# Designs tried in a protein design run: designed miniproteins, single chains, continued (2). Part 48

Each design is a single chain, and the fold is of that chain. pLDDT is the mean over its residues in the fold that is shown.

## One batch from the design tools (miniprotein)

Design m5649
Fold by ESMFold2-Fast:
Structure m5649 (fold): chain A 130 residues (1-130)
Amino acid sequence: MVEVRPASGEEVDEAAALLERVDRERGSPRVLTREEFLELLRQGARLVVAVEDGRVVGAVLLVPLSPDTVEVWRLAVAPEYRGRGIARAVLRYARRLAFELGYREVTARVPASAPAAARLYRAAGFTVHT
């Protein structure tokens, strides 16, 4: 079974590698490097992971934009684990964690060309900006 939780220190490097892998797979014009990822964590970003059989199979990185707002900066699910509801589970956990931490708003930026991603974020309770 997949377990969703805040990342432990031992899972940080594995989550960074997964986020970079998915950025490269999508042909992202700006791949999130390990150095940028660690800097975001130092600046108060939050990392939630999905783990199956001791492996990080999903990750979401939340970045504070203001005292009241946190945004999904990256979301990744290992290709071999897609279609199993892992992205939705990780996003729902991240939203709950954000509100428990005192944030009032959870947002995601999605290109108008990605309607499936916009539907996923809205279904998980995020406010979507184009």
Scores: mean pLDDT 85

Design m5650
Fold by ESMFold2-Fast:
Structure m5650 (fold): chain A 68 residues (1-68)
Amino acid sequence: MPSPEEVVEEARRWAEELLALPEPPPFDELMQKLAEFNARMKEAKVSKEQREEFGRVAGELLEAWRAK
């Protein structure tokens, strides 16, 4: 089982890589990855504060893609 810190860092790295892409992946793939990270954070018992931070990053990512 990955540590809460590892899950949060993996999610942040994933979001940074996606923001660097000239074109986002298909919406279904994006939603699947977000659901996977959310489930993994819940399973790893990531703190409320860290989950809120990820939610904020995910929101920014979705907003950036919606602007395309």
Scores: mean pLDDT 72

Design m5651
Fold by ESMFold2-Fast:
Structure m5651 (fold): chain A 85 residues (1-85)
Amino acid sequence: VLEKIKELADKAIENKDFEAFSIAVSTLVSLGHYDEAIEAIEKAKEAGLDPERLARLVRQLATYLESQGHKEAAEKFRALAEELA
């Protein structure tokens, strides 16, 4: 399952498909695969996906994590969003 989601994220980056990328990364976060989600976001930035859209997505993920009580993970995603902006 994790490998399939990572493949979806990589394919979305290759195709510049932000919607598919957002779905893949959101799925990783929902399943608790935070490190893999951060890795995918960093790959997307290196591949030239829109930094402003990436920052917006990552801020939304941080808000979601905070709402679920995952404070430490939310802080990591918030810091990543600031680095992307």
Scores: mean pLDDT 84

Design m5652
Fold by ESMFold2-Fast:
Structure m5652 (fold): chain A 87 residues (1-87)
Amino acid sequence: SPLPAGRFERHDVLEENGVKVEVEVRAEVDEDGTVSLEARITVTAGDYVAEKHLRFTARSEEEQRAAGEEIVRESLELIEKAKAAAA
């Protein structure tokens, strides 16, 4: 279903086994249904800190889904790097 016009924000924090993951997502939906997505991912493990800042413009539900999948993929990659650095 198309998203209503407006601004949406989400901030999730997960901390487990000495690894802290913070994901902050901001979305702005234009009157034409275009979604501007900004995702900031921070992973901390001991003295190791890694960050990614992702920006997407989605003009369809397919592009919105692809952007969400990319945020998940990048988050998992950072978590694996943090686990490797902490080992």
Scores: mean pLDDT 81

Design m5653
Fold by ESMFold2-Fast:
Structure m5653 (fold): chain A 80 residues (1-80)
Amino acid sequence: SMAEKREEIGERFLEEVRAYLAANPDASAAEKRDAILEIARRFKEENKDDPEYVAALDDFIAQLEAFSDEEVAAVLEGIA
């Protein structure tokens, strides 16, 4: 189902984010933000035929771009 596909895509997204964070523990908040935004934009392009998923990623991208470095660091601690 579409819901099962979205769950798998969501899990892959988080796995890629966690892998980046584990490989780059000394990266700045800005570098981490840029890397995660790049991952998000790639997932958006790969899933452009799913408007609900694209809308959710657009909201995530906008929120992450609006965050301060301190807010980015706090959010990423919850993911890592």
Scores: mean pLDDT 81

Design m5654
Fold by ESMFold2-Fast:
Structure m5654 (fold): chain A 74 residues (1-74)
Amino acid sequence: MEERRKAFESVIEEVKNDKALPEEEKQKIIDALRDALERGDFSVEAVEEALKKHGVSDYARNRVLGLLKEKLGE
């Protein structure tokens, strides 16, 4: 649980510092990741659904999921 929380926090920080992403897209990603954290669902599937719900682009969604899988060792 704690390691998954740290992975999510690390992804949020990388998104905040990503110069290629517009601020609006960053906000959507951060809101989606926080939504997943609040629900206690740390699965990649739950994150993908949260990103879709928040209207994150296919490109940004795939990038975020890739970072999350890397941080989780998957």
Scores: mean pLDDT 77

Design m5655
Fold by ESMFold2-Fast:
Structure m5655 (fold): chain A 108 residues (1-108)
Amino acid sequence: GKAEELVERLKELGIEISLEEAEALIEKLEKHPELVAKIFVDFLNDENEKTREVARKILAALLRVVPEAALKVLEIILKNLKEDKRHLLEEAVEESENEEAKKLLEKS
């Protein structure tokens, strides 16, 4: 399922989460995209490079595994993210290979 695919994708990026954590993340993403987007904005705007990298990788994995819900989150992030952190969204979108996400960035 999507949760197993998310666990495997994040593992490839050096992030280990449980199947239960992946299921909870997908559920929150689908039911509460505005809340998830706020959390991503906070982490991507963080002064700690490691925090930003982890958030970028998780966003990339979500855009690949749960594209419909993750695209809604990406739209909200684009409106609220600091300009100097925009490159992290570009990197996440490229890593996700999500063509709709790429089009969304090009229009912003």
Scores: mean pLDDT 87

Design m5656
Fold by ESMFold2-Fast:
Structure m5656 (fold): chain A 81 residues (1-81)
Amino acid sequence: SDDSRELIDTLRRFAEESKNIEMQLAVVKALISLGKTLADAGNNELALEAYRTARDLALKLGTPEGLKLAEEAEKNIEKIK
């Protein structure tokens, strides 16, 4: 839905603007959770958008925790794709 896409974009912007690693990691986790909820609802297109956004943000963090979350997001992408 449009609301879900707006939420994904809002979370992405918040992570990019926060400049706080803990908040950025929290946003990545929120996007993965949102992706799971969207997939469970049958909205695979928006689920993929949420997971890809989470993966890309997690990779940009350059932290071991970020890499682990990126791997989790990628695993969820593979389940849908």
Scores: mean pLDDT 87

Design m5657
Fold by ESMFold2-Fast:
Structure m5657 (fold): chain A 68 residues (1-68)
Amino acid sequence: SKEKIEEVAKEIEKALREAFAQGKTRDEMVLLATKIIRKYAEKYNFSEDEINEIARRAGEILARVLAE
């Protein structure tokens, strides 16, 4: 559902902001986002379209965090 996608996106944003504050690299942050997406894709049985939407949002979040 869109609500579950929003919850996962918020968790990714929190995790990426914490990783950035800890001095993690872009590659480490990409790996972290990928691990979160895989975990929730299995837990919530997300479709390919839902996984692609979360991945798109994760990319936007990463770009915003790195621009700070």
Scores: mean pLDDT 86

Design m5658
Fold by ESMFold2-Fast:
Structure m5658 (fold): chain A 70 residues (1-70)
Amino acid sequence: SEQDQIDRLVAELGVRYTETLRRVEDDPERLARLLALFEEFGRRLGEATTLEQVQEIVDETLRRLDEIDA
């Protein structure tokens, strides 16, 4: 179902968030960027009404996580 796909995308992002958090927890600037990114993610996810919107939000958040990890 569409909901199962949304749940899978959110779960995948949650794993990536946790791994990034572990890498940046001792870097205050990167940690602040990670926390701000996840606050924005939660807000956008709450406003999303379609799988396409959720996919776009997840893809953008994953790109920004890669930037924080760089």
Scores: mean pLDDT 85

Design m5659
Fold by ESMFold2-Fast:
Structure m5659 (fold): chain A 117 residues (1-117)
Amino acid sequence: MYTLTVTITAKEDVYAVRVTVFNSGATPAVNVRVEVRDSQGNLLASADLGVIEPGEIKTATLPLPRKVPAGSTLTVTVTFEAEKPVDRPPIGIAAQLLDEDGNVVSTAAATADGVQV
């Protein structure tokens, strides 16, 4: 199992997290799962994206069970597997924090190499 993590600080009160996962590789990412956790490690929201094929982009919008106040830090974790253990596809993620009206108030991105973009 491979893991890609983005940490993002809320600039405003946050009501949902939009996570975009993209596969820039030549092999599928399978069993793709998104989890959003607070700074205490509590799971706030999750989504299963299934398979992300080569060149495919999938987006999930995860409503939060409670408002997350400005200044809070959220961790977005994407876990996935390769169909063959040696064929890790390069996966990127972008996370956007949304206010009560669905406006983007914060953005963070990361690649499979753990480098923020």
Scores: mean pLDDT 79

Design m5660
Fold by ESMFold2-Fast:
Structure m5660 (fold): chain A 93 residues (1-93)
Amino acid sequence: KQKLIDEVAELIEEASRKLSNKELAEIVLKAAKEAGLLSEEAEKYLTKAIETGSTADLQAGLIEVEKSLEKASEEEIEKFYKILKKLVEEKLK
């Protein structure tokens, strides 16, 4: 389980170096929603980050997503990772 969470964190870190805060917030929000891992707090902060590009709101949203991953099954985390990776690849085209 921890290995999958670490792989998600690494993917987000790599994406953060290539994408804007708005783009990263958008893809993380979409992936979390599709995987059924989007909490109310994560949605609130990620939506604000999409609107403003705020690093603080993006980081707050990512922390809330991480909390959801810690409570999630390995299957849910793997689903989230696959969706997120696809969205990152699509943004880099």
Scores: mean pLDDT 84

Design m5661
Fold by ESMFold2-Fast:
Structure m5661 (fold): chain A 70 residues (1-70)
Amino acid sequence: ANDLLRLRNAQSMEELLEILRDSPDPDVRFAAAQQLVARFGAEAVQPLQEILKSETNDGVREAIRELLAA
């Protein structure tokens, strides 16, 4: 499936977390993290902290840290 279509059609926190973990595209992962915060607020904090431990892309890591600090 197209990762951008998956991201746009994601309806739940679990779907967005799957995209954030599994997408090979760092821009898609960043967009999933933004949607998690925008749609779920405080509920997204712990899942994003868990993702941050395994994320290897520096740009995505910094973006997630900024989202968590806001």
Scores: mean pLDDT 77

Design m5662
Fold by ESMFold2-Fast:
Structure m5662 (fold): chain A 63 residues (1-63)
Amino acid sequence: MKKVVVVAASDEEKGKEAAKKAKEKFPDAEVIETTWSGEEARAFMEELRQRGIATTGVDVNEP
């Protein structure tokens, strides 16, 4: 069973840090690092969940 973590960060350094923490927390999960907005990442995560993929998101975009 595939597990995915989607990281949404316009800041590359914040995205890398979040992706590193996600890999430590979910070592068996595929981490997808993106520069997407939280809304774009959420839409993608919903598609993955509808396909039966266990999906978690991390949004570190600045307000």
Scores: mean pLDDT 75

Design m5663
Fold by ESMFold2-Fast:
Structure m5663 (fold): chain A 88 residues (1-88)
Amino acid sequence: SELDKVLEAIRASLSPDLAEAAVRAGRWARERGLSLEEVLEVIRETAMAYSLLLNGHSEEEVLEALLKRFSEEVAEELLRIAKEVLEK
């Protein structure tokens, strides 16, 4: 699928942990039945969330940024994925 090609390109181009966070979020969004456009937004915003956490931003700041684009349920799940990858 087009999404699988995007996920493989992410794995090839980004650091392993950043790629893991983005790919996990994208697969989760696809399982929820989100459109390809929405899945790509989830991928981009999760990569952003991971990068912000890695650079010392608080969980509160990252959650506030995600809530501008997503529902509370989606925003909290993307933050959880980013945190789990960072805490490995």
Scores: mean pLDDT 83

Design m5664
Fold by ESMFold2-Fast:
Structure m5664 (fold): chain A 109 residues (1-109)
Amino acid sequence: SMMRKELRERAREIVERAREVVEELRERGLEATDEEEEYLRENLSEEELLVMQALLSPGVSEEEALAFAEGLLGLLEEAKERLEKAGNYRTLAYLLLALGKEEEARKAY
C-alpha cells in the first residue's frame, strides 16, 4: 500500500546516504577515525549510521543493506525473510538488536 511505498523510498534514501559516506571512506583507504566517527554521529541519523556500519561489513550486499534499512523503518517481517534467504544471520541479529528485540537477536545469531 501507500505507506509501504513511502517506507521503501525512505529506506532507499537512507541506503544512498550511507553509500555516499562508505564510498568517501573507501576512496581515502581509511576506517573512520574517532573524530570522523563523532562527526558522523552528529550529522547522520541513527538509521543512516546503522546502515553505514552494515555496508562496511564484509559480504553485505546493497540488497541486504536495503532490507536492513526497510526493517529499521518498520518492514521487519520482509527484512527478516530477505536476510534469512541471503543467509545473513549476523545482519539480521544486528537489526533485531537495533529494534530492542534482544532475545530474538540471540536466537538468530
Scores: mean pLDDT 76

Design m5665
Fold by ESMFold2-Fast:
Structure m5665 (fold): chain A 85 residues (1-85)
Amino acid sequence: PLYGPKPSKEAIRRARLFEEIEKRLKEGWLPDLYAGAYLAVERGLSVEEVIAELEKRIGSFTPQARAAVEEGARLGLEIREEVEK
């Protein structure tokens, strides 16, 4: 719920993340992009930490899926830094 006329930083961060993911998916990136992005934006994990965490949970990536996760993680960290300032 809203507590004032402006959305929270958390709401802004999530809105920006969804917008950029939607853009990337339209460009042909795999939906694995979302998994990388959410771990980076929510937990502030590095690209390497995101890959390690997801490989621990789901096993090895294909090269295309790995590239999508890495792109998502970079995007999530960028948005986190911009909004959490």
Scores: mean pLDDT 75

Design m5666
Fold by ESMFold2-Fast:
Structure m5666 (fold): chain A 60 residues (1-60)
Amino acid sequence: HMEQQLQDLLESRKRALELMEKGVEGARKDYDEAQKAGTGEKYRRMLEAAEGWLEEFKKS
């Protein structure tokens, strides 16, 4: 049973990482577009927050 429980945890973790990575990609695109328009401050904070959350999740 331990092997099955570990596999379930690994799958849940992989899915969470995938969603977080997709969120970071979205934030990067928003930031790039806002930078070209000269309004990047808010999107930069969102991008940094998303990247920070992803990094902490990977450490956890």
Scores: mean pLDDT 77

Design m5667
Fold by ESMFold2-Fast:
Structure m5667 (fold): chain A 100 residues (1-100)
Amino acid sequence: MEELEKAKKEVDEVISRLNQAMDELVAATEADPEAAFKKADELRNTLREGAQRIDEAVRKAADVSPEAGREIQRLGDEAMRRAVDTINEVRKRVEEALAA
């Protein structure tokens, strides 16, 4: 159970960091397009690090049970998808603003 709690906490931390980076990206988009591009790159790096941490957490959870591993994987996949969608939405908004 200790391993599963650690795995879940690790994924929760990754989700929290992704949510923070997404919020910072959205805020930057309204203030400064240059800052928005920099924040998008930061979120991309957070995604890469997050993917590695999620894979590790999934492995540890799977050692407890296959179902636990799948649960952690679903949570991670959902968070990663939201972050990618946020990057794509912000990119589109910045491109539209620059075209106006």
Scores: mean pLDDT 78

Design m5668
Fold by ESMFold2-Fast:
Structure m5668 (fold): chain A 107 residues (1-107)
Amino acid sequence: MAGKEALMGGMSAGMGAVGAASGYAAGDAEGAARGAERAAKGAEKAAEGARKAGSEKGEKEGRKGAEDGRKGAEKAREEGDAKAAAEGGGDAAYGGGKAAEEALKAS
């Protein structure tokens, strides 16, 4: 079911956000960027699951989270701003979680 894909995406986004926050806490901008990228991919998967479930709202929330996560990762790599990656990863986890919630409601 599409809701399972969205849930798996949301969980992956949450794990990525934890990785980004851990990188930030360690002063590791590259580690934070990798976490934010994982969170962005999770949010993108959750958005696709929400789309398949028929939730336009969930798809939009997940896509926004994925974009925010990618921007945070880019800023961490280009500027050494590990905090931007941690914040972007958090936004991706939020968007992925909302996409999963909306996908389950649409199922």
Scores: mean pLDDT 87

Design m5669
Fold by ESMFold2-Fast:
Structure m5669 (fold): chain A 90 residues (1-90)
Amino acid sequence: MVTVTLTIEVDASPQQVDQVASEAVRLATKLYGKQIRSISVEKLSDNTVKITIVLDASEKEAREFAEDLAKALKEKYSDKFDVKIKVEIE
C-alpha cells in the first residue's frame, strides 16, 4: 500500500477552503476508485488542508494519480483563487 499526502493552501475564505477539500475528496474517489483504502482530511489552518489517501496501488500508479488530482484541482480553481498544492508519496 502507498500513502499519498496532498497539502492544499488556498488564498480564500475558510468556506472556500472547505469546498476545495470536498472537491479533492470527490475527484480522488473518481480517479482512484476501488484502489482507495482510506481518505482522511485534516484542517491545518483557515487556509490549509491536508488530505491523506491510502491506496492499494504501486508507487508509480499512486504518483500518476496524485499528479492527475493536483492538475485537476488547479485547472478547476486557479482562475478563482490562488491554490498551492504539495504532493508527498510514501
Scores: mean pLDDT 82

Design m5670
Fold by ESMFold2-Fast:
Structure m5670 (fold): chain A 74 residues (1-74)
Amino acid sequence: DANRKEAEEAVRKNKEGLEKALKSLGVEELIPEGQERIEKVAREGLEKGLSAEEIIRKIEQTALEVLAEAMRKS
């Protein structure tokens, strides 16, 4: 399934990007929660039958929200 494969790649890429960003900001404690939120968003999108584009958008938005929270605290 192309949608599942694209969602899994987006999860991996955004989890890696978020981890690197949070380490750079000194807020590594947010990494597990941020990665879990990304995984949950992807899983729910796939369960609802959303398009790959919509799932990727939601994953990216979730990563940005975690990063914004970290930047406000750092």
Scores: mean pLDDT 82

Design m5671
Fold by ESMFold2-Fast:
Structure m5671 (fold): chain A 92 residues (1-92)
Amino acid sequence: MEEEEEKREKTYELVREAMRLAAERVGVNDEAAVEAIAVRVRTGDGEGAEKMAKRMGLSEELAKLIKETAEAVREGKGGVEKAEELLKLAKE
């Protein structure tokens, strides 16, 4: 449980940073939306996170990876590896 919570928190931090960078690239200054996506991923709400990312104008590739990261969290896999992929994609 504690190790899963630590992985979940790390996933949240990585997703939040990735979403901040992606939002900056599409010209969206909405910290509340960035936070809402990161929280949805941390709680395993992949569909909600994907929907919000698409509404912000993020790419289909980013939205799909956000959903996959949230699904990994929901399945108890922590999602850290997927969140790291998301951050790399957001930086490119």
Scores: mean pLDDT 80

Design m5672
Fold by ESMFold2-Fast:
Structure m5672 (fold): chain A 83 residues (1-83)
Amino acid sequence: MQEEFDKAIEKISEELAKKGEVSLETMKKIVEELLKEGKISKEIAEFLLAVIDAMGNEIPKEEREKLKEKALELGLDEIAEQL
């Protein structure tokens, strides 16, 4: 479970690392496919969509800290590390 989730996060990070060639809409579609395949829960999918939106904008430090706290609550240590 966690291993498949970590791979999903890694894939999203890789797409973001493609120098902005991938749109936020494409990232959201990846999250939707992972949810459809049962590799992530609805709660995790909603959180990942929030992170993708935040990465598309330079968010204030306060909002970043809230996302980091939520990531830790969900067991998403890799996402928390990137925030």
Scores: mean pLDDT 69

Design m5673
Fold by ESMFold2-Fast:
Parts: structure tokens; C-alpha cells; sequence
Structure m5673 (fold): chain A 106 residues (1-106)
């Protein structure tokens, strides 16, 4: 069972990921298709991972966090300054999700 603190952390990660998904739709015309795809997949993986934690599936959350890191790193390599900023935020969220999932698995 998740502690109240871990539940609040997972909810915070889910809300932050939703915020990034909204930001992506607002700035979509300023991003390459490749950057948009990787940023969207990273944000979706963070959201799904946070939801997996809330559903008692920390191993699934850990795998989703790793996938989110990979997608965010690929977006970072596109060289677009806006994509870099969003990718850095998603890397932070994905790493927080990974640490939370690993802590829950202990």
C-alpha cells in the first residue's frame, strides 16, 4: 500500500504531466513532428506511470518512467530550444517517478 505522502507525490506527477500535455498542444506548431512525438510520449508515460503507482503497479510505473526518460532524451537531441525546455522538465518528472517507483518497490 502507498503511504499518503507517496499518493500525493504520484498525484502531483500526474497533474504535472497533464500540464505538459496541454503546453504541447498550445506550442505544437513551434515544434518539429519528431520533437512533438517524443515529448508527447514522454508526458504520456509519466502520466501512465503515476496512474500505475496509484493502481498498485510500481513495476509497471518503473518501466514507464524509464521509457519516459528515453523519449525525453530523444526530444532533447532535436536542438529546438522550446523542445529542450519541455524535455528537461519531462526528464525531471520521469526521474522523480522512477525514484518514487523504486522507493515503493522496497
Amino acid sequence: MLSLEEILEAIGLALSAIGVLIDLELVRDQLSEEAYRHLREAARDVLRGAMALLDGKPEEARELARRAIEHAERALKTGNPLAQRLAEELLRLARELLELAERVLE
Scores: mean pLDDT 89

Design m5674
Fold by ESMFold2-Fast:
Structure m5674 (fold): chain A 71 residues (1-71)
Amino acid sequence: VEVIPADAFPGPKVGVLLARPSGVVYEVEVDGEKVGAFVPTTATPSAADLAAAVEAVEKAGLKKLYLVPPA
């Protein structure tokens, strides 16, 4: 899975792949492709939180995870 830093939420929200107290991984459409977008509760998510987000994206068969700043 390619991890991509993003300055904003990248596209229309299609679904939810993972919801945890540390943040939510959304399924999002970007340029005709389904991707993951992780919105953490804090600006500095732990390595374990990032690993869980990557795993959720991999289990969904997606190839990219955008790291979005916290809302």
Scores: mean pLDDT 81

Design m5675
Fold by ESMFold2-Fast:
Structure m5675 (fold): chain A 78 residues (1-78)
Amino acid sequence: ANEELARAAVEAAAERFPLSEELKERITRALTENLPKGLDAAERAVIEVLLAAGVPLPEAFRIAAEVSRALREEIERA
């Protein structure tokens, strides 16, 4: 459930941004672990993962915003 929603959101973001398979798995895990705490916590966790991976701040925010948008759409379809 949470992991499937997270994976779908990450794959949608990967269509617009070049994400390695390792980075996609790290983001998927962060989303899965933080979704029960709410969407804001999940988005913050994605930003933290991206920054730790060396993604520049402006790009990290853009990627996190796209992941959050896709995640909202996946939740609304479930």
Scores: mean pLDDT 82

Design m5676
Fold by ESMFold2-Fast:
Order: structure tokens, then C-alpha cells, then sequence
Structure m5676 (fold): chain A 83 residues (1-83)
């Protein structure tokens, strides 16, 4: 998987925060970002907001790595445990 630092900017990204109790994906809106710093800040904020709105706890206590998967003209961003 690509890390956020490996993306070409400007990039369209959205956050996948997992699946709700009904099997529906918890996805952010798509955002155009212009730098690694903008992508990191927006994605982490969106991840926390989506988890809070869905009554879920952040599973990554010591942070994590934002990884990117290409999805058409955008990238799906997921938070994974730091190695």
C-alpha cells in the first residue's frame, strides 16, 4: 500500500473509518488536498470525527500510519497501527 507521503499532489482523498453495525461503510466526503501536511491533518481529524459520530473508539492509542489505496480518481485513506 502507498503511504500518504507517496501521493502526488493535488490529490483527492477520503477516509474509510470501517463498518457500522448494519454493514455499511463509514466514509468521509472526498477532499482535494495540496500537501502531505494537509492530507495528514484532514484525514486524522476526519477519522476521529467519524468514529465519534458512530460511537466507536479509536483503536490506535500510539497513533498510526495513514495508508492510501487508489480508488478511481481518488485515494481511500485508512489508519493502520505503526510498525
Amino acid sequence: MLEVKDLEFPAKIYVNAGTDKNGNRILSPVKTVNSVEEAEEWARKSYKELLKKNGLLDPIENGGVLVAKKDGDAYEISLVPKV
Scores: mean pLDDT 76

Design m5677
Fold by ESMFold2-Fast:
Structure m5677 (fold): chain A 72 residues (1-72)
Amino acid sequence: SELKKAFEEIKKAMEKDVDEALRLAEHYARTGSPELRQAARDIIRTIAEGKAESEEVARKKGIELADKYIKS
């Protein structure tokens, strides 16, 4: 699955650097299939909302959402 592979990469990036994960998600929001673009926009929103609280909250919520897409 294109979604599964993309979100496995986003999850790995999130574990290292939230900003790197955001850049990767923004790339997929521009270049992926329609389904991947929508999913990438959802994780960008989730990360941005989490960052309003803290980088750690962004990482936790981002990984949780990525796992949801990986399992689908």
Scores: mean pLDDT 85

Design m5678
Fold by ESMFold2-Fast:
Structure m5678 (fold): chain A 67 residues (1-67)
Amino acid sequence: SVTEQLHALAGEVLPKLEEKIAAKDYEGAIEILEEAIERAEAIPGESEAKRRFLEDARAAIEYLKSL
């Protein structure tokens, strides 16, 4: 399902994102989130989980750009 593919993507992305943020590599964190958005958008089908994932990722990018 779309939800299962998003969960798998989050499992790959979150550890890398945490590592970059801990290192204060906000540019690297943004790159990881941009790749995650591209990969999520490539998942066929529409779902509430997909919409929320994309919204959360975009909000995180805006936050990181403010630092």
Scores: mean pLDDT 84

Design m5679
Fold by ESMFold2-Fast:
Structure m5679 (fold): chain A 88 residues (1-88)
Amino acid sequence: AEEERREAEIERAIEELRATHGEEAAELAREAARAVRERDPAAVEAVLRRLARERARREGRPEAEADAQVAAHLPELLAELGLEPLPA
């Protein structure tokens, strides 16, 4: 039940990303979902940064802006994916 629920939540997050950012984003999100299954938030962050930087390059925006967007969105996305960062 827990595994089914988490996979459903991950798939929902991927579909949200597909609706917002398209097929390429959904494909990269599937790699992030694998990192989530492996309980690797660093790998999740790496995939998200790659996605954000690719979008920034496509739109002619600086990669620093993409990094800032990932940093701002990462905690919420990790929570949606079932990977909550522990308080420092």
Scores: mean pLDDT 70

Design m5680
Fold by ESMFold2-Fast:
Structure m5680 (fold): chain A 95 residues (1-95)
Amino acid sequence: HMKEEIDRLVKELEQLVKAGASREEIFKAIVEAFNRVLKLAKEHLSPEAYKKVLDVLKETARKIFELLQKGASPEEILKVAREGFEKVKKIFDEA
C-alpha cells in the first residue's frame, strides 16, 4: 500500500507537468511530495530504513537544485524526481 501512495504522488507530478505547470510550481509540488514520503517513512519504517529514504531524497533534491540552476525544463526535473521515488519504493519493499 505504501508503494501505491508513492505512485499516486508521482502521477500527480506528471499531471502538473502535462498541464503546463511552471518550474516553480513543479519544485513546490516535489518538496510537498518529499515531505509526505518522509512522513510515511517515519511512521512505517525502521530508523535504519528511514535514514536510507532521507539520504535518497537529499541526493535527489541536490540533483534537482543543480537542474534548476541550469534552467532545466519541468520534464527534466520530473525525471530526476521520479528516479528518486523509484529508489524510495525499493527501500519500502525491502523493509
Scores: mean pLDDT 85

Design m5681
Fold by ESMFold2-Fast:
Structure m5681 (fold): chain A 108 residues (1-108)
Amino acid sequence: SAAALARLRALIEKLLATTDPEEREKLLDEILALLEENKDDEEVLLEAARGALELGRQALKTGDKTLYEAAKRLLDAVRELSKDSKDFELLEEIGIALLVLAVAKVVL
């Protein structure tokens, strides 16, 4: 839904902007709850995969291990909710995010 997409984008933007571990955990919990409420919405899952990729790239750029952990938890949730999906765009975005997070794990 358009409302779920707008809320997800706002939460990801806040997560990218904060360095507070407690605020990050709260925002991530809100994102994960939103994904569970929208688990059959492939557009929402795709946006979440893009969010995980953006968080992972930022973690790499800044050396931010807690942001990497947030990106990993978000991507793990998207992967679990998408395990039976045949949507090429979603699977492609998950693949790109996995590659970026694999690089981040080695560097961080």
Scores: mean pLDDT 89

